Designed miniproteins, single chains, continued (2). Designs and how they scored, part 43

Each design is a single chain, and the fold is of that chain. pLDDT is the mean over its residues in the fold that is shown.

## One batch from the design tools (miniprotein)

Design m5463
Fold by ESMFold2-Fast:
Structure m5463 (fold): chain A 111 residues (1-111)
Amino acid sequence: SPKDKVIELFEQFYEEVKGILDKIVALDPSVQPLADQLLNDMDDYIQDLKAAKSLEEMERIIMVYAIRVTGLITGILLKARKAKNKETEELAKKLSELFNNTFKQMMSILD
């Protein structure tokens, strides 16, 4: 079903995000609070998607999630720039690109 495909994409995205965040935190431990918040928010959104009763509810959840995740990734990127850590900045950009691609795929399934 479209719902099952969206959930599968979100679970795959979660594992990829976790892997990238582990690398960022290893390079800059001060990112840990933002990384924890991002993963906790993703866990909540996966549960919300599973509980959704309609494709319209799923679209709303994804749109709300997109705003919050963009804010957290921007926070990580700004920390990396302030610290002048190019490796962390590139990993944060990779998180943003991964999210944008996953968001487009999820919205395409719900169309």
Scores: mean pLDDT 84

Design m5464
Fold by ESMFold2-Fast:
Structure m5464 (fold): chain A 69 residues (1-69)
Amino acid sequence: LEEELEKLKEEMTKLVMEVAGVDEKLARQLVDHEIATYDPSNPPVKRTEVAKKLDELFRKAKELLEKLA
């Protein structure tokens, strides 16, 4: 579970770095924050192909995080 969540965070971090042009540390902090505060009624990302994949990954990561709690 922890390893699975870590893999998802790594994937999302890489996507954020590619899309936003930020460094790994900042991208990781953004990913962690988005997972913890994700609100499906007010998503922080735009609905492009990359944003749709990020939304899917955020939902899966949030589900895994809640399962760990």
Scores: mean pLDDT 66

Design m5465
Fold by ESMFold2-Fast:
Structure m5465 (fold): chain A 67 residues (1-67)
Amino acid sequence: MELTGDSDVELYARLALYAIETAGLDPATVTQEEVAAALARDLGLHLDLAVPEIREGLAAGIAAAQA
């Protein structure tokens, strides 16, 4: 599998969409921190929001869920 910076952002965007759908979060009001907390609670994924590709991916996923 090819892992590039764009693919990492896409991966985290998909994880954010999954968390929003699975946890029933409101994409209009949810924060990146709330999405990360939902992923940690429901999937055991501990994401570091200091990592740019994680932060940008989660933001992109939230934006996509709002569209």
Scores: mean pLDDT 77

Design m5466
Fold by ESMFold2-Fast:
Structure m5466 (fold): chain A 84 residues (1-84)
Amino acid sequence: SEEERRKIKIEAMLSSIEMLLYVKYKETGNPNYKKSLDLVSELSAQLPSLSVEEAEKRVNELIEEIEKLDPETAKLFRKSFENV
């Protein structure tokens, strides 16, 4: 279904951002990247049980939290989400 396709795209996007945050955490040692990584991982784990609308709301909230730490990464996340 179209909803299933959207969820798959959201999952792929979250995996890409998780990898980017992991690299930044390993390179910088900044614990705030670890906190953001944990938030992404938690949302990814919960995604199968969420409606598309709830998933989209949770992604937007996650983007706002990441923007406080790393505006460039948040901008990439937001752009990827718009293409879902």
Scores: mean pLDDT 82

Design m5467
Fold by ESMFold2-Fast:
Structure m5467 (fold): chain A 79 residues (1-79)
Amino acid sequence: SLDELLERIRELAERLRELTIEVMKKLGFSDEVIERAVAHVEALVAWIEANVRTVEEAEQVLRALEEQIEEAERLLEEL
């Protein structure tokens, strides 16, 4: 269902948020810069919840988030 996909999108967005914080800390970014990056992720999630209306759109967003998480996890392993 669309509601189940939106819930999954929220879960993956939280995972991406956590990975972003870890990667940026390892790269030596300041807390202020990290807070701005986190705010951008939160704004994107809010936009998705307000604008995604179909299962097809939700599935496309889910795939994009899964790919971004895999890339972030790979970067974190290399750091």
Scores: mean pLDDT 83

Design m5468
Fold by ESMFold2-Fast:
Structure m5468 (fold): chain A 85 residues (1-85)
Amino acid sequence: RAEEAARLGRELAEAELAGDLERAERLLEELRRVAGDDEAARYAGLLAAYETLLARAEEWAALGFDAAVVRETTEANIAALREKL
């Protein structure tokens, strides 16, 4: 479940970055269904999503965000999630 949630989290982040909102919505619904009440699976999905977004942080700069602030915030969130896993 955690492994499947992580896969869905990565795919969700990639769909959002690509602007494919229909696919992102379907992946989010599937992630919620797979994770359910499993907190570890939810954290695994979120961790995978944040790691995917961090790897593509330059795309956030293109959207007008401060890439340094986005990287710092995302790295902090990743560290917090790893502590809970």
Scores: mean pLDDT 74

Design m5469
Fold by ESMFold2-Fast:
Structure m5469 (fold): chain A 70 residues (1-70)
Amino acid sequence: SHMEEIKKALETLKKYGETLGKSETWSPEEAIKTATEIRKTAEEISKIPGVSEKGKELAGTADAYVRILS
């Protein structure tokens, strides 16, 4: 079950990268929403043994991103 959770989290992170890469109509609201979603996903990853450190690092990055856009 943990592997399924990790796979879903990675899929969400991939969509995040795609959203950031193609944003021609970059809106602060949409960017903040996306970063907040990634932060939540990173928090779930941080609860999984073996990838906890990477999850915490990603959560910190997403949090900083939200602060810059706020």
Scores: mean pLDDT 67

Design m5470
Fold by ESMFold2-Fast:
Structure m5470 (fold): chain A 81 residues (1-81)
Amino acid sequence: MEVRELAERVVELVREAAEAAKAGDAERALALLREADELFEELRRKAREAGEEGERILRETVAEVSRILRENAEALAAAVA
């Protein structure tokens, strides 16, 4: 995946995980978070190779993921308990 496509997929997976957690599907929420984590590590590697543009995309992705996790913290915490 290109850096931008990878970033968009990470954000999408985190959003899907939050929705699964709100629906009470803890198993699906955890599976989606694990997939997002794996793709985020790939994003970090590719972003370093892409230079300044990669760093910008990574920073934007971290900000968006942090926002989603913060807004859904209680549901996500319940899913992992």
Scores: mean pLDDT 82

Design m5471
Fold by ESMFold2-Fast:
Structure m5471 (fold): chain A 91 residues (1-91)
Amino acid sequence: MSLEELIERAEALIEEARRATTRAELEALVRELIELAKELMDLAGDDKKAILEAIGLILRLIGLLLDPDLTAEDVIAEAERLIELAKRLLS
């Protein structure tokens, strides 16, 4: 996967989060964001700062899976952070 493909997938997940009506749908989106954050960590190469930011993203996403009050806004916020990090790596 390329950084551009990762951004496209994360943008699609934001739109899915806006349409999500159940907790199970939101949890599935969080799990997919965790996989994208792992891909981003691999794509960061030797960029230690980007790797640490990706690890922080993964930890926050795991926290959302444990949160009984998980919302679409939570998923969108983490997807937007993933996109911002990926765009910085493309610079």
Scores: mean pLDDT 88

Design m5472
Fold by ESMFold2-Fast:
Structure m5472 (fold): chain A 82 residues (1-82)
Amino acid sequence: SAMELVRQAIEALKQGKVEEARRLLEKAVEQGTGALKDMALGILYYLDGKREEGAKLLQEALQKGTPEVRKLAQEAMDILDS
């Protein structure tokens, strides 16, 4: 599922596996909808150095997402802003 792909991507980011995370996030964008897709796309924008665009998409995920999506978005932001 798109949710599982995002969780795997966040775990890859924690391990410094940026290329693996990108691949997983690209699949999550393809499969996901709504806040989950916005979160995956936002993380990809951050990884590409487009931090302002990424932050806007992650903010949308925090506003519109389920509690689980919001938790993942916050975890991703904490890693990316480290």
Scores: mean pLDDT 84

Design m5473
Fold by ESMFold2-Fast:
Structure m5473 (fold): chain A 68 residues (1-68)
Amino acid sequence: MEEEEREREALEKMREASAKIDELLKQPKSEENEKQLKELITTIARNGLPVAVKRALERGKERVAALR
């Protein structure tokens, strides 16, 4: 069933991207980390997980605020 396979792959990609975002948010802020965060957020957005996207964006905003 292609639909089942597609769902599994999407969930795996989203899980990996979310984990990478969380890992990068623990690292010191750098241009490279910001680039990777944007790419990972874009990947999650393309796969359409609303909850995961909201969490990633919220954490990104908190990280920016913390730099003040």
Scores: mean pLDDT 67

Design m5474
Fold by ESMFold2-Fast:
Structure m5474 (fold): chain A 91 residues (1-91)
Amino acid sequence: SLFEEAEAAPPLSAEGRARLAAFERAALPIVSDNSLSREEKLARLVALARELGVTRNELLVALREAKEAGDGARVALYTELLRALDAEEAA
């Protein structure tokens, strides 16, 4: 289960935390763009994560923290992003 993996994820380094923060900041204009479809937003977020070097572990920690905070929008975002990255690896 993706949520079980997120709960078991090791804590982030300072560099990992900085990468995740940079990703979240750059993701805001993408997720807020009402001219983009869900699929277009997801594709751009996947490309952004790869460009910034965001690791699977950093996204798992983000998912866990979003769940602990009760932030349903961020939980949905990180769940979809992790599934999209896993699907690309399988293809």
Scores: mean pLDDT 83

Design m5475
Fold by ESMFold2-Fast:
Structure m5475 (fold): chain A 69 residues (1-69)
Amino acid sequence: KKVEEFREKLKPYLSDEALEIVTRLAEKIVRGEITLEQAKEVLDSLLKQGKITEEQYRIALELLEEIAK
């Protein structure tokens, strides 16, 4: 339920590839498999590779911080 809402909020901002990766990070956070810090490391990698913009990074991080609460 939370992950589907997260995906719908990000869908207008990200490509299908980036949306899938970031949604999987949200799923792993909800399951307790990774920390928010580890998810941020993956976002940093995507930004460095040019797969997401700085704006997309900020939006994704904000929503990941919200789902991690």
Scores: mean pLDDT 83

Design m5476
Fold by ESMFold2-Fast:
Formats: structure tokens, sequence, C-alpha cells
Structure m5476 (fold): chain A 59 residues (1-59)
């Protein structure tokens, strides 16, 4: 389970893309756009803000 933004930022790019798809994010992302750890962390932070940490952690 994902319990913090730091833990979420350690996820593989493929896992982050799957989470984005499952939560129905309107922005298209690619493996290349998620290669930068800071960009990946920002995207995960946006998902946590929109859907809540508990929802992201449960997935």
Amino acid sequence: AITSLEEAAALPIGTVLRLIREFGAKTSYTAASLRDPEAKRAILGALILEYGLEAVAAF
C-alpha cells in the first residue's frame, strides 16, 4: 500500500501509468514524461490531491 508521496515517487513508471489510467486522469502521460523523478512525484501529488491519499494507497 502507498502511504506517502515519497513511497509513491519510488513506484515504477509502468505502475504510475496504470494508476493514472485507473483513476481516469484526463492528461495523457508516457513512460518518457514520467522518467524524471520530480515530474513523476508532481503527477502523483496531483492524483493524491484530486482523489485522496487513501484511494491511491488502496490501489
Scores: mean pLDDT 62

Design m5477
Fold by ESMFold2-Fast:
Structure m5477 (fold): chain A 63 residues (1-63)
Amino acid sequence: MKTLEEIAEEIDKRFPEVKGYGKIIAGAVKLNREEEALKFLQELGIPEDVAREAIEYARKLFE
């Protein structure tokens, strides 16, 4: 089973646009707070499509 830290690193490598926020994304997915993470990323100026793809990728890594 991958740790939160391992999943965060994979998100940061896959999506340069969210680099540094992988741990926040991974934590939000684990806690079923994906909508809060999506809102947070959009408020940082990250496009919705990119934010949704990063969250979806994190979800797949927890499976």
Scores: mean pLDDT 81

Design m5478
Fold by ESMFold2-Fast:
Structure m5478 (fold): chain A 114 residues (1-114)
Amino acid sequence: SSVLEHLRELLERAVEELAKRDEELARRVETLGRELLELLEKLEKDLSKEDAERAAKLLEELLEIGKETGSKELLEFVAHASTLLAILVEEYKELKERFKKIALEAQEEIDKLN
């Protein structure tokens, strides 16, 4: 399967699990995650600094929700997406460092859940 297919599955699982606790929060995660996946598809085809900066903002919001909820699936989605974006934006050092930081923070939160 493609990496984007795996990310879609992680997002779907995160939304389903969060909906059991908070339907409004689950809808927010779905909206933010869907926008992020659309940006990932665009960035794979044509690298835009503005789109990458928007993706970083979305990932930071999703990371905060993952931390607050302890959603392993959401944190895995954030970690994987951030790792891919760090590779895609290699030419933009500050954005690469920002995505690496998000991925590291998500992984640290996952490790605390195990």
Scores: mean pLDDT 88

Design m5479
Fold by ESMFold2-Fast:
Structure m5479 (fold): chain A 65 residues (1-65)
Amino acid sequence: SAAERARAMGEGAARFLAQVGREEEAKRVLDATRAGDADAAAEAVRNSGMPEEAEGLRRALLEGL
């Protein structure tokens, strides 16, 4: 489902950020993804330097609503 895809994408981005020492950004991505806030989740991922992943996550969250 779109919701499962969004969860996997958000968790993947957060895991990557945590692995490279960006734990605060990882938390922002994870919290926004879990809240279903597509714009906030995309902004957190984009601000972390991952614009393609940000747009994919935004679309998946919007489809999952």
Scores: mean pLDDT 81

Design m5480
Fold by ESMFold2-Fast:
Structure m5480 (fold): chain A 100 residues (1-100)
Amino acid sequence: SLVERLLQLADQIEQSTPEQTRSVLEQAADVVVEADERVRAEMLASPKPSPALVRASMELGALHLALSVFLWVIDKGYVPTPADKQTLAAALRRVAEVLE
């Protein structure tokens, strides 16, 4: 499931070496795009979106932006800190919670 993939990626981000972090963040971005496409399709199909669905869309948008920024700065030589990785992992877990 998408939820299981998000939770697994959160764990992988926290445990990643500097050499692994970029690849794990790329995988997380792909899963977030897939989840966002599903949530948007559900919103468009619904005559009245639920508060949970709106929250899911907002959390996915914020996470997608954060992942895009981190991938961009890593390409400029930035090395994510343990705090950065914990923040991203927490965001993936929050998205997984809202999608349940």
Scores: mean pLDDT 87

Design m5481
Fold by ESMFold2-Fast:
Structure m5481 (fold): chain A 74 residues (1-74)
Amino acid sequence: MPIKLSDEEKEKMRKSLEEWVEEVEKTLSPAEAVRALDMLIAHLRQESKKMDEESQKFLEEMVEEVERRRAELA
């Protein structure tokens, strides 16, 4: 059964992702941070496959944000 994210879950996920990415950027070297973000992107893409169409679009937006942050470090 596909998973549907509520608006509250989306907001919480966006906040948690931003906090985690900030921590990675502050604590790891650029090379280590890039690897950590690559792992997160892979995880988000796998989770997206379990989601309904609307939630997949949300996760695609999250992936694009992580890819943007990764590009700034590379």
Scores: mean pLDDT 82

Design m5482
Fold by ESMFold2-Fast:
Structure m5482 (fold): chain A 100 residues (1-100)
Amino acid sequence: MSVEELKKELEKEFKELAEKILKEDPSRQALVDRTEKILKEFLEEVDKLPEEEAKKLLTEMLNAVKNLKKMYEEGKISAGTALDLLYGELLDLLKEVKEK
């Protein structure tokens, strides 16, 4: 999968998770907006990396979003927990990117 394909899949998976959360609980809009902002920053920083490193980080984030989406859909975690865990993963990966 290319860097562009991974970015599109990541944005798609996040959008689907966000739309589902907001359909069930519109009060989560601020948490969704916060997470979308950090996701956009992550995607901008990944564009500065070599292709192989970009693919690795995008794949790690894509797997995290897919896993959290599945856990939320199965009722294992709350919407707030899913968004907080996703925000934390994005912050951790952003720190890794900025220190390289």
Scores: mean pLDDT 83

Design m5483
Fold by ESMFold2-Fast:
Structure m5483 (fold): chain A 58 residues (1-58)
Amino acid sequence: SAKLEEARKKLAQAEAALAEAEARGDSVTVRVARHELALLKEIVARLEKDPDAELPPI
């Protein structure tokens, strides 16, 4: 599904952003990035079960 591929791409980008924030020692940005990453993981899990699932607003 195009939605699943896009969600996985965003997940990979969020993981990279988290790694960079951790490298900088920016604890506030790390917390925000971890929250976004958790939401994207849930979206990917939903789309893996139902490729046509409506995406919640992020």
Scores: mean pLDDT 79

Design m5484
Fold by ESMFold2-Fast:
Parts: structure tokens; sequence; C-alpha cells
Structure m5484 (fold): chain A 85 residues (1-85)
């Protein structure tokens, strides 16, 4: 589960970075993260899927906090990171 959570965090981070950069790959990366979480839920159950989802949200929030030009988005991302810690 730890390795799947790391993959989820990386996918979330890259998807958010791509989205903020206007990169068309953002949608494909988001879909890859969704498929990962779905497969984890099917193979390992709800608790494992929740850990991967939390990691993906943490990765996305970290990227928004670092790279967003909108101070409100950065504040919301930092608040989410505090809840996911």
Amino acid sequence: VEELAKKGEELGREAARAYLAGDPRAEALDEEAIELIKKVKEELGDEAAKKVLAAALRGAAAAVAEYSTDPEERAQARALLAKLA
C-alpha cells in the first residue's frame, strides 16, 4: 500500500502541476490517478483506496501551494495539507 500511496502522491502532484501550467496532459494524469485508486479499491479494499486517495490529494495540494499564482488557492491547499497530515 505504501508504494501505491507514493505513486498516487506523485500522480496527484504532476496532475496539479500540469493543470496550473495549462498542460493538456493534466486530464490524462488525473484519469491515471482515478484508475489507480479504483484498482486499489477493487484489489485491496476501501481502507487501502482511502490511503492512496489521501496521498494523491496531498500531492496535488502540495503542488498548488508551491506553484499556484492565486493566493486563495495556495491558502486552501495549505489548509488541506494540514488536514491530510
Scores: mean pLDDT 78

Design m5485
Fold by ESMFold2-Fast:
Structure m5485 (fold): chain A 71 residues (1-71)
Amino acid sequence: PLSLYEQVEAEVNKLSREQQLKLTKEAAKKLNLKLSEEELEDFDSVRETLVHQLTVLTLTDPEFAQQLLNS
């Protein structure tokens, strides 16, 4: 069985780069985090940030996390 982090990473890896960027911004807003423009320009940083943010959201607000992944 996959860990929670590995399950979230697998779901994020199914998303397009445009979806990853959109969801990273929405997750950051939900977590009250400010992302720099430099962080948003690097798709590898965006992907990694999204995996971490969604893992936190899955633990704190699982319904919101699922809604983001299904958008």
Scores: mean pLDDT 79

Design m5486
Fold by ESMFold2-Fast:
Formats: C-alpha cells, sequence, structure tokens
Structure m5486 (fold): chain A 74 residues (1-74)
C-alpha cells in the first residue's frame, strides 16, 4: 500500500541517520511489518539517547500520520 511504502521509506531514512549499513537496512525491510514497527521504536530510542531529539520529533510526527492513514484504509 502507499502508506506501507511511505513507512518503509521513513524507516530506511531513520536507520541511516542511526548509522545502520545499507545491508542492515535491507534486512530490516524484509522483516514483517510488526517487526519493522518494533525496530522503528528501537531506532528512535537510540537517536534520543544520542541527543538527536530533532530527528525523533520529526519522525514521530510523520509516523503518526502514516499510522492514521493506514487505520483509515482498513
Amino acid sequence: SPEEEAFRKLLAELAREAGLSEEEIEAILKQSLDAQEHITLQLLLRLADAGRLDVVARHQARLAEISRRRKAAE
């Protein structure tokens, strides 16, 4: 779905900002959506611990919008 694609792109960008390799990002994107959502939370926590609260706030707002669209599409 367009919402799932938007989520995957956002997760890939978040993972790159957290310092993951392209191979690690590809492995994450091959996992289930539930696993990807759990990994997204872990990446946000890592970025917050690193002091990247600007990135956390920006991505939380976008994730909330994607989640809302997905629920509306169901």
Scores: mean pLDDT 76

Design m5487
Fold by ESMFold2-Fast:
Structure m5487 (fold): chain A 80 residues (1-80)
Amino acid sequence: SLDELVDELLAAMFEAYPDASEENKAAVEADLARLRELLSRVPRELAEAFLAALLKVVQGDRSALPELLALAEEALRAAE
């Protein structure tokens, strides 16, 4: 689900930076909440595909970047 992917992305970002300040952690949570709100205007399947590609890129899989960019373009069109 969209919520599960957002939670997984948040966990991956905190795992990469476990010593991040509480202020930085709160900022990341706020930014992901805004992303989730934006994606609520996008078809669910497209929003989930976008978050899955973003998660791969955040985890260091740069080969997912072209897919992420294509999905971002599609999501921007869908949010109109």
Scores: mean pLDDT 79

Design m5488
Fold by ESMFold2-Fast:
Structure m5488 (fold): chain A 80 residues (1-80)
Amino acid sequence: SLEANRATPEEIEQTFKDIEDVAKKAIEYAKEGKRSQAASYLTAAGLLIVAMELLGASPETVEKARKLYRKAAEEADKLI
């Protein structure tokens, strides 16, 4: 079978941390009323989740990232 796993566990963990950081920044920009920056960071977080799936992250890890994204998007929406 073709190896689907192109990433180390460390790379997947780093991508998850990047998603957390980007989502947090989206909320911070939303709190400052910076709608365009908040939207850009939410978009970046979503793209990182897609990248995480392509890197071969477990379904459980992907679902955790999606839940984190949803929470960040809801919080940002309430602040704008």
Scores: mean pLDDT 81

Design m5489
Fold by ESMFold2-Fast:
Structure m5489 (fold): chain A 91 residues (1-91)
Amino acid sequence: SMPQVDRLEVEVLESSSSEALIRIRLIVNGEEYEEEILLDSNQNGEIRFELNGIEILIRYESNEDGILSFVVSAHVNGQSQGMDTIIERLE
């Protein structure tokens, strides 16, 4: 059976002028999974990884005003199942 994503949550745990540590929480068929990812706040980019058969895509960008924005999305068989968007001011 295809996994069903029930919830996708993203939390910023720590941030500085150069990096942000985020936690991704995923609920699939009632079971919770977590991963922590370190983002470089001085670069735009994409990070892809797999969490229990679910593809997680993080797209991130920063600007010269110290704002880091990122979108986290969960995909099953190429279909988007959930998305969270965060905007963080790095000070």
Scores: mean pLDDT 72

Design m5490
Fold by ESMFold2-Fast:
Structure m5490 (fold): chain A 87 residues (1-87)
Amino acid sequence: SLEELKDRLVREATRAVIFLNMAEEAVKNNYPQEIIDNYIEGAERELKEMEKLIDELRKAGAPDSEIQVAEDFLKELKKRLEEIKKK
């Protein structure tokens, strides 16, 4: 259902934010690179799942306005990830 897809997107978005926050904190506190890389990998997996869920929402007939909000948020999170990787 559309509601179930939206719920899954919120869950994956929440996990993506957690991994990005953890990666940013690890970078700031000079954690071992292996730990930073693990958080980056977690964020990448969640962002990929968000992208798939946004596509599924579009196919399921979610309003264009809702798709746009989700895509803008995904773009913001991808930008955060690229900033972490530039270290």
Scores: mean pLDDT 90

Design m5491
Fold by ESMFold2-Fast:
Parts: sequence; C-alpha cells; structure tokens
Structure m5491 (fold): chain A 58 residues (1-58)
Amino acid sequence: MSTVEQLRDAVVRFAERNPDATEEQIRALVDSYAAANPQLSEEEREAILAAALAVRRA
C-alpha cells in the first residue's frame, strides 16, 4: 500500500477501536502523521481526516 493508504487505514482503525476518542484527538493524530510525512499534500491529509471522522458519524 502507499504511505497515504497506510496512514488512512491507521487513523480509521484508531477511530474504530477508540469510540470514546474525541474529534480533536483524531485531528491531532492526523496532524502528527502529517508532520512525520511532509510529502503528504493538504488534500491527502484532509481525505485521511474525513475518512476517520466518517467512522464516527456512521
């Protein structure tokens, strides 16, 4: 898998396994991964966040 796919899956699984995690905690996790992976575009970061938050809303 690409780095973007791996990060998306990691954040989505965090949201699924931690139903008590706040939106702020999920955003902080995405920001942390973005800081470690400067090659990520803003669109890719937003897509990862959106996928994780969609789990919370489903």
Scores: mean pLDDT 77

Design m5492
Fold by ESMFold2-Fast:
Order: structure tokens, then C-alpha cells, then sequence
Structure m5492 (fold): chain A 65 residues (1-65)
């Protein structure tokens, strides 16, 4: 599954985690949604998590404005 491997690599790069940890994160996300995720969906989710982890207030303000 080429998209799965790319998603794992993206998670590794974004969070600075090991391949094992990245795989676990992806598995947890897919379990949460109850389906496989595309690379684009994983990337969008990671962007959302990063924004929320950075405080998220700017994203909330942009959505409300």
C-alpha cells in the first residue's frame, strides 16, 4: 500500500517520531475513522493537529472571521 507507506513517512517527518510510532499513529487514526485514510486525508489531519498543538486560536479566529 504505497499511500500507507507515504503516510507513515509523512508522520515521521512532521512529528520526528520513529517508523514504529508513525505506524501506530496511522493505525489509531484509521481505527478512529473506521476506514483506511488516503495520503491527502492524513496530511490534512496532521495539519489540523499541528495547528491545534500550536494553540489553535488563530485557526479558530480565521474560521469565525
Amino acid sequence: EEEREKAIELIKERFGVTEEQARHILDDLEAYFGRPLSLEEVEKWLDTIEAMRAGGHAGAAALAA
Scores: mean pLDDT 70

Design m5493
Fold by ESMFold2-Fast:
Structure m5493 (fold): chain A 105 residues (1-105)
Amino acid sequence: GKLKVSIEVEVGAEAVREGHIGPFELVLEKFGFSVTVEASLEGGKAVFRGEAELEFDSSLEAEIEFRFRAERLDRAAGDALVAGLQAMVEQVEKEAAKMLEEAKK
């Protein structure tokens, strides 16, 4: 089976120009795995996209999608983005743990 992780963040282009956000890598150290998130400018918005897959010797399949949109990346929106990414990482770790447990049977 496989665990697929996808990330899309859309904010106003000013957030990139003001240095509030840029390209990043989300590292899941427990699995030796990362999601590289690339930045692009699309229609006056800054769009960040990243995708990665983990393969397991398991019949379980899972997909975790994170999507965030804000017209302005103010403090409240930034805090919400960080909290959302942290919650997504916890979901990825939980699903991967389930797949590893099934693979051991």
Scores: mean pLDDT 77

Design m5494
Fold by ESMFold2-Fast:
Structure m5494 (fold): chain A 92 residues (1-92)
Amino acid sequence: DLEEALKELAKDIEAARKQAEGVIKLAEEMAKKAEKDKELAKKVYEVSEKAAKEAELAAKEAEKLGYEELAKIFKETAEKLKEIAKKAKEYL
């Protein structure tokens, strides 16, 4: 249940931020490796696009539940993942 997951994340905003930063950093590193690997570029694009959409949905739900700081973290994560997806798509 997304609502229960958001409630747990809202209990420790610093942990949620660190998790988001870790996901973004890993995606950025994979995108760098994808520059000369079209199969990896396609996978990074697909995974990052899907993750960005999921983060946008999580941000909307967090905002609806009043977890404004958590919603901001998800919105920023979605924006970064969209940038990574766009970069990976350029390698295709």
Scores: mean pLDDT 84

Design m5495
Fold by ESMFold2-Fast:
Structure m5495 (fold): chain A 70 residues (1-70)
Amino acid sequence: MKVRIRYRATLEVDGERYEMDIEVEADASPEGLEKALRDIERIVQALRDFAAAHPGARLRVELTRVELVE
């Protein structure tokens, strides 16, 4: 059994809005979930670092879906 986790990231910079979906699949095991969470954290941190480097940028990251897959 696998878990599919989807986040939506919304970045507003220089008057423009960008929407990005981040999706990972992992085994529904403690090890698989830990790896998926680390991978998501790395992606989100890269987006936060980009936003922090750009004055006036705003970043929102939202969990949109968690589903069990056979």
Scores: mean pLDDT 81

Design m5496
Fold by ESMFold2-Fast:
Structure m5496 (fold): chain A 97 residues (1-97)
Amino acid sequence: SEEALRAEVREAVARLREAAARHAEEHAAYFAANPEARERFEAFYARERPKLEEYLKAHTTPDLAAALLHLAEARRAAVLGDLATAEAHLARAEAAL
């Protein structure tokens, strides 16, 4: 159900917030030391992002699509150790629910 999916997104937001806070410094240090790894990750994300957006537009409501796209952006920022950008997108994901 849509309510179950909204609950899953809220839980994913909470878990990502905790994980991002726990690992941000380590991830930021890794990508600072390995700029080629950052470039590969960002290139992968840039290639996959339009496919995700198209999939969500076809398979869910505009509000849920917006929430899931912000969750994906928050996960990207968290992986890169950018805690501030991750939190901004997590807040926008919650606002879209």
Scores: mean pLDDT 89

Design m5497
Fold by ESMFold2-Fast:
Structure m5497 (fold): chain A 71 residues (1-71)
Amino acid sequence: SEERKEFLLEAAERLKKRVETLEIPEEKKKEFEKLVEELKKAIEANVPLSEVEKKFAEVVEKYNEILELLE
């Protein structure tokens, strides 16, 4: 549903804002930002929800990788 796609984009944007505040290399912040932009473009291109959920899973995976670097 469109509501689900919008929810996932809002969740990804919140994670992006959190990543911006972390003490990590700028290159990693830009990589994360690129994944969020790819998710946004997929939604704008009206791709199926399954593809949007796959893109969101990539965002979450990258977020977890970034958190692992802080441990």
Scores: mean pLDDT 85

Design m5498
Fold by ESMFold2-Fast:
Structure m5498 (fold): chain A 66 residues (1-66)
Amino acid sequence: MPLTEIEKRVLEYLLTFPLGTEVSVSEIADRLGVSESAVIKAVRALKENGLVELDERGRVVRTVPP
């Protein structure tokens, strides 16, 4: 599925960090000026596409796309 604007913005921000860097949902939300719920929704879609992983503490890690 094509990425939405918020999903692209989240991915672009994560791309500024090296692979394996953990970034919190709160940090992403603050940086992009969006709600944490919007970031969580975007991260879930990115995880479904194999682009990121989300842990129980709300930390997001970029993965290598297939």
Scores: mean pLDDT 77

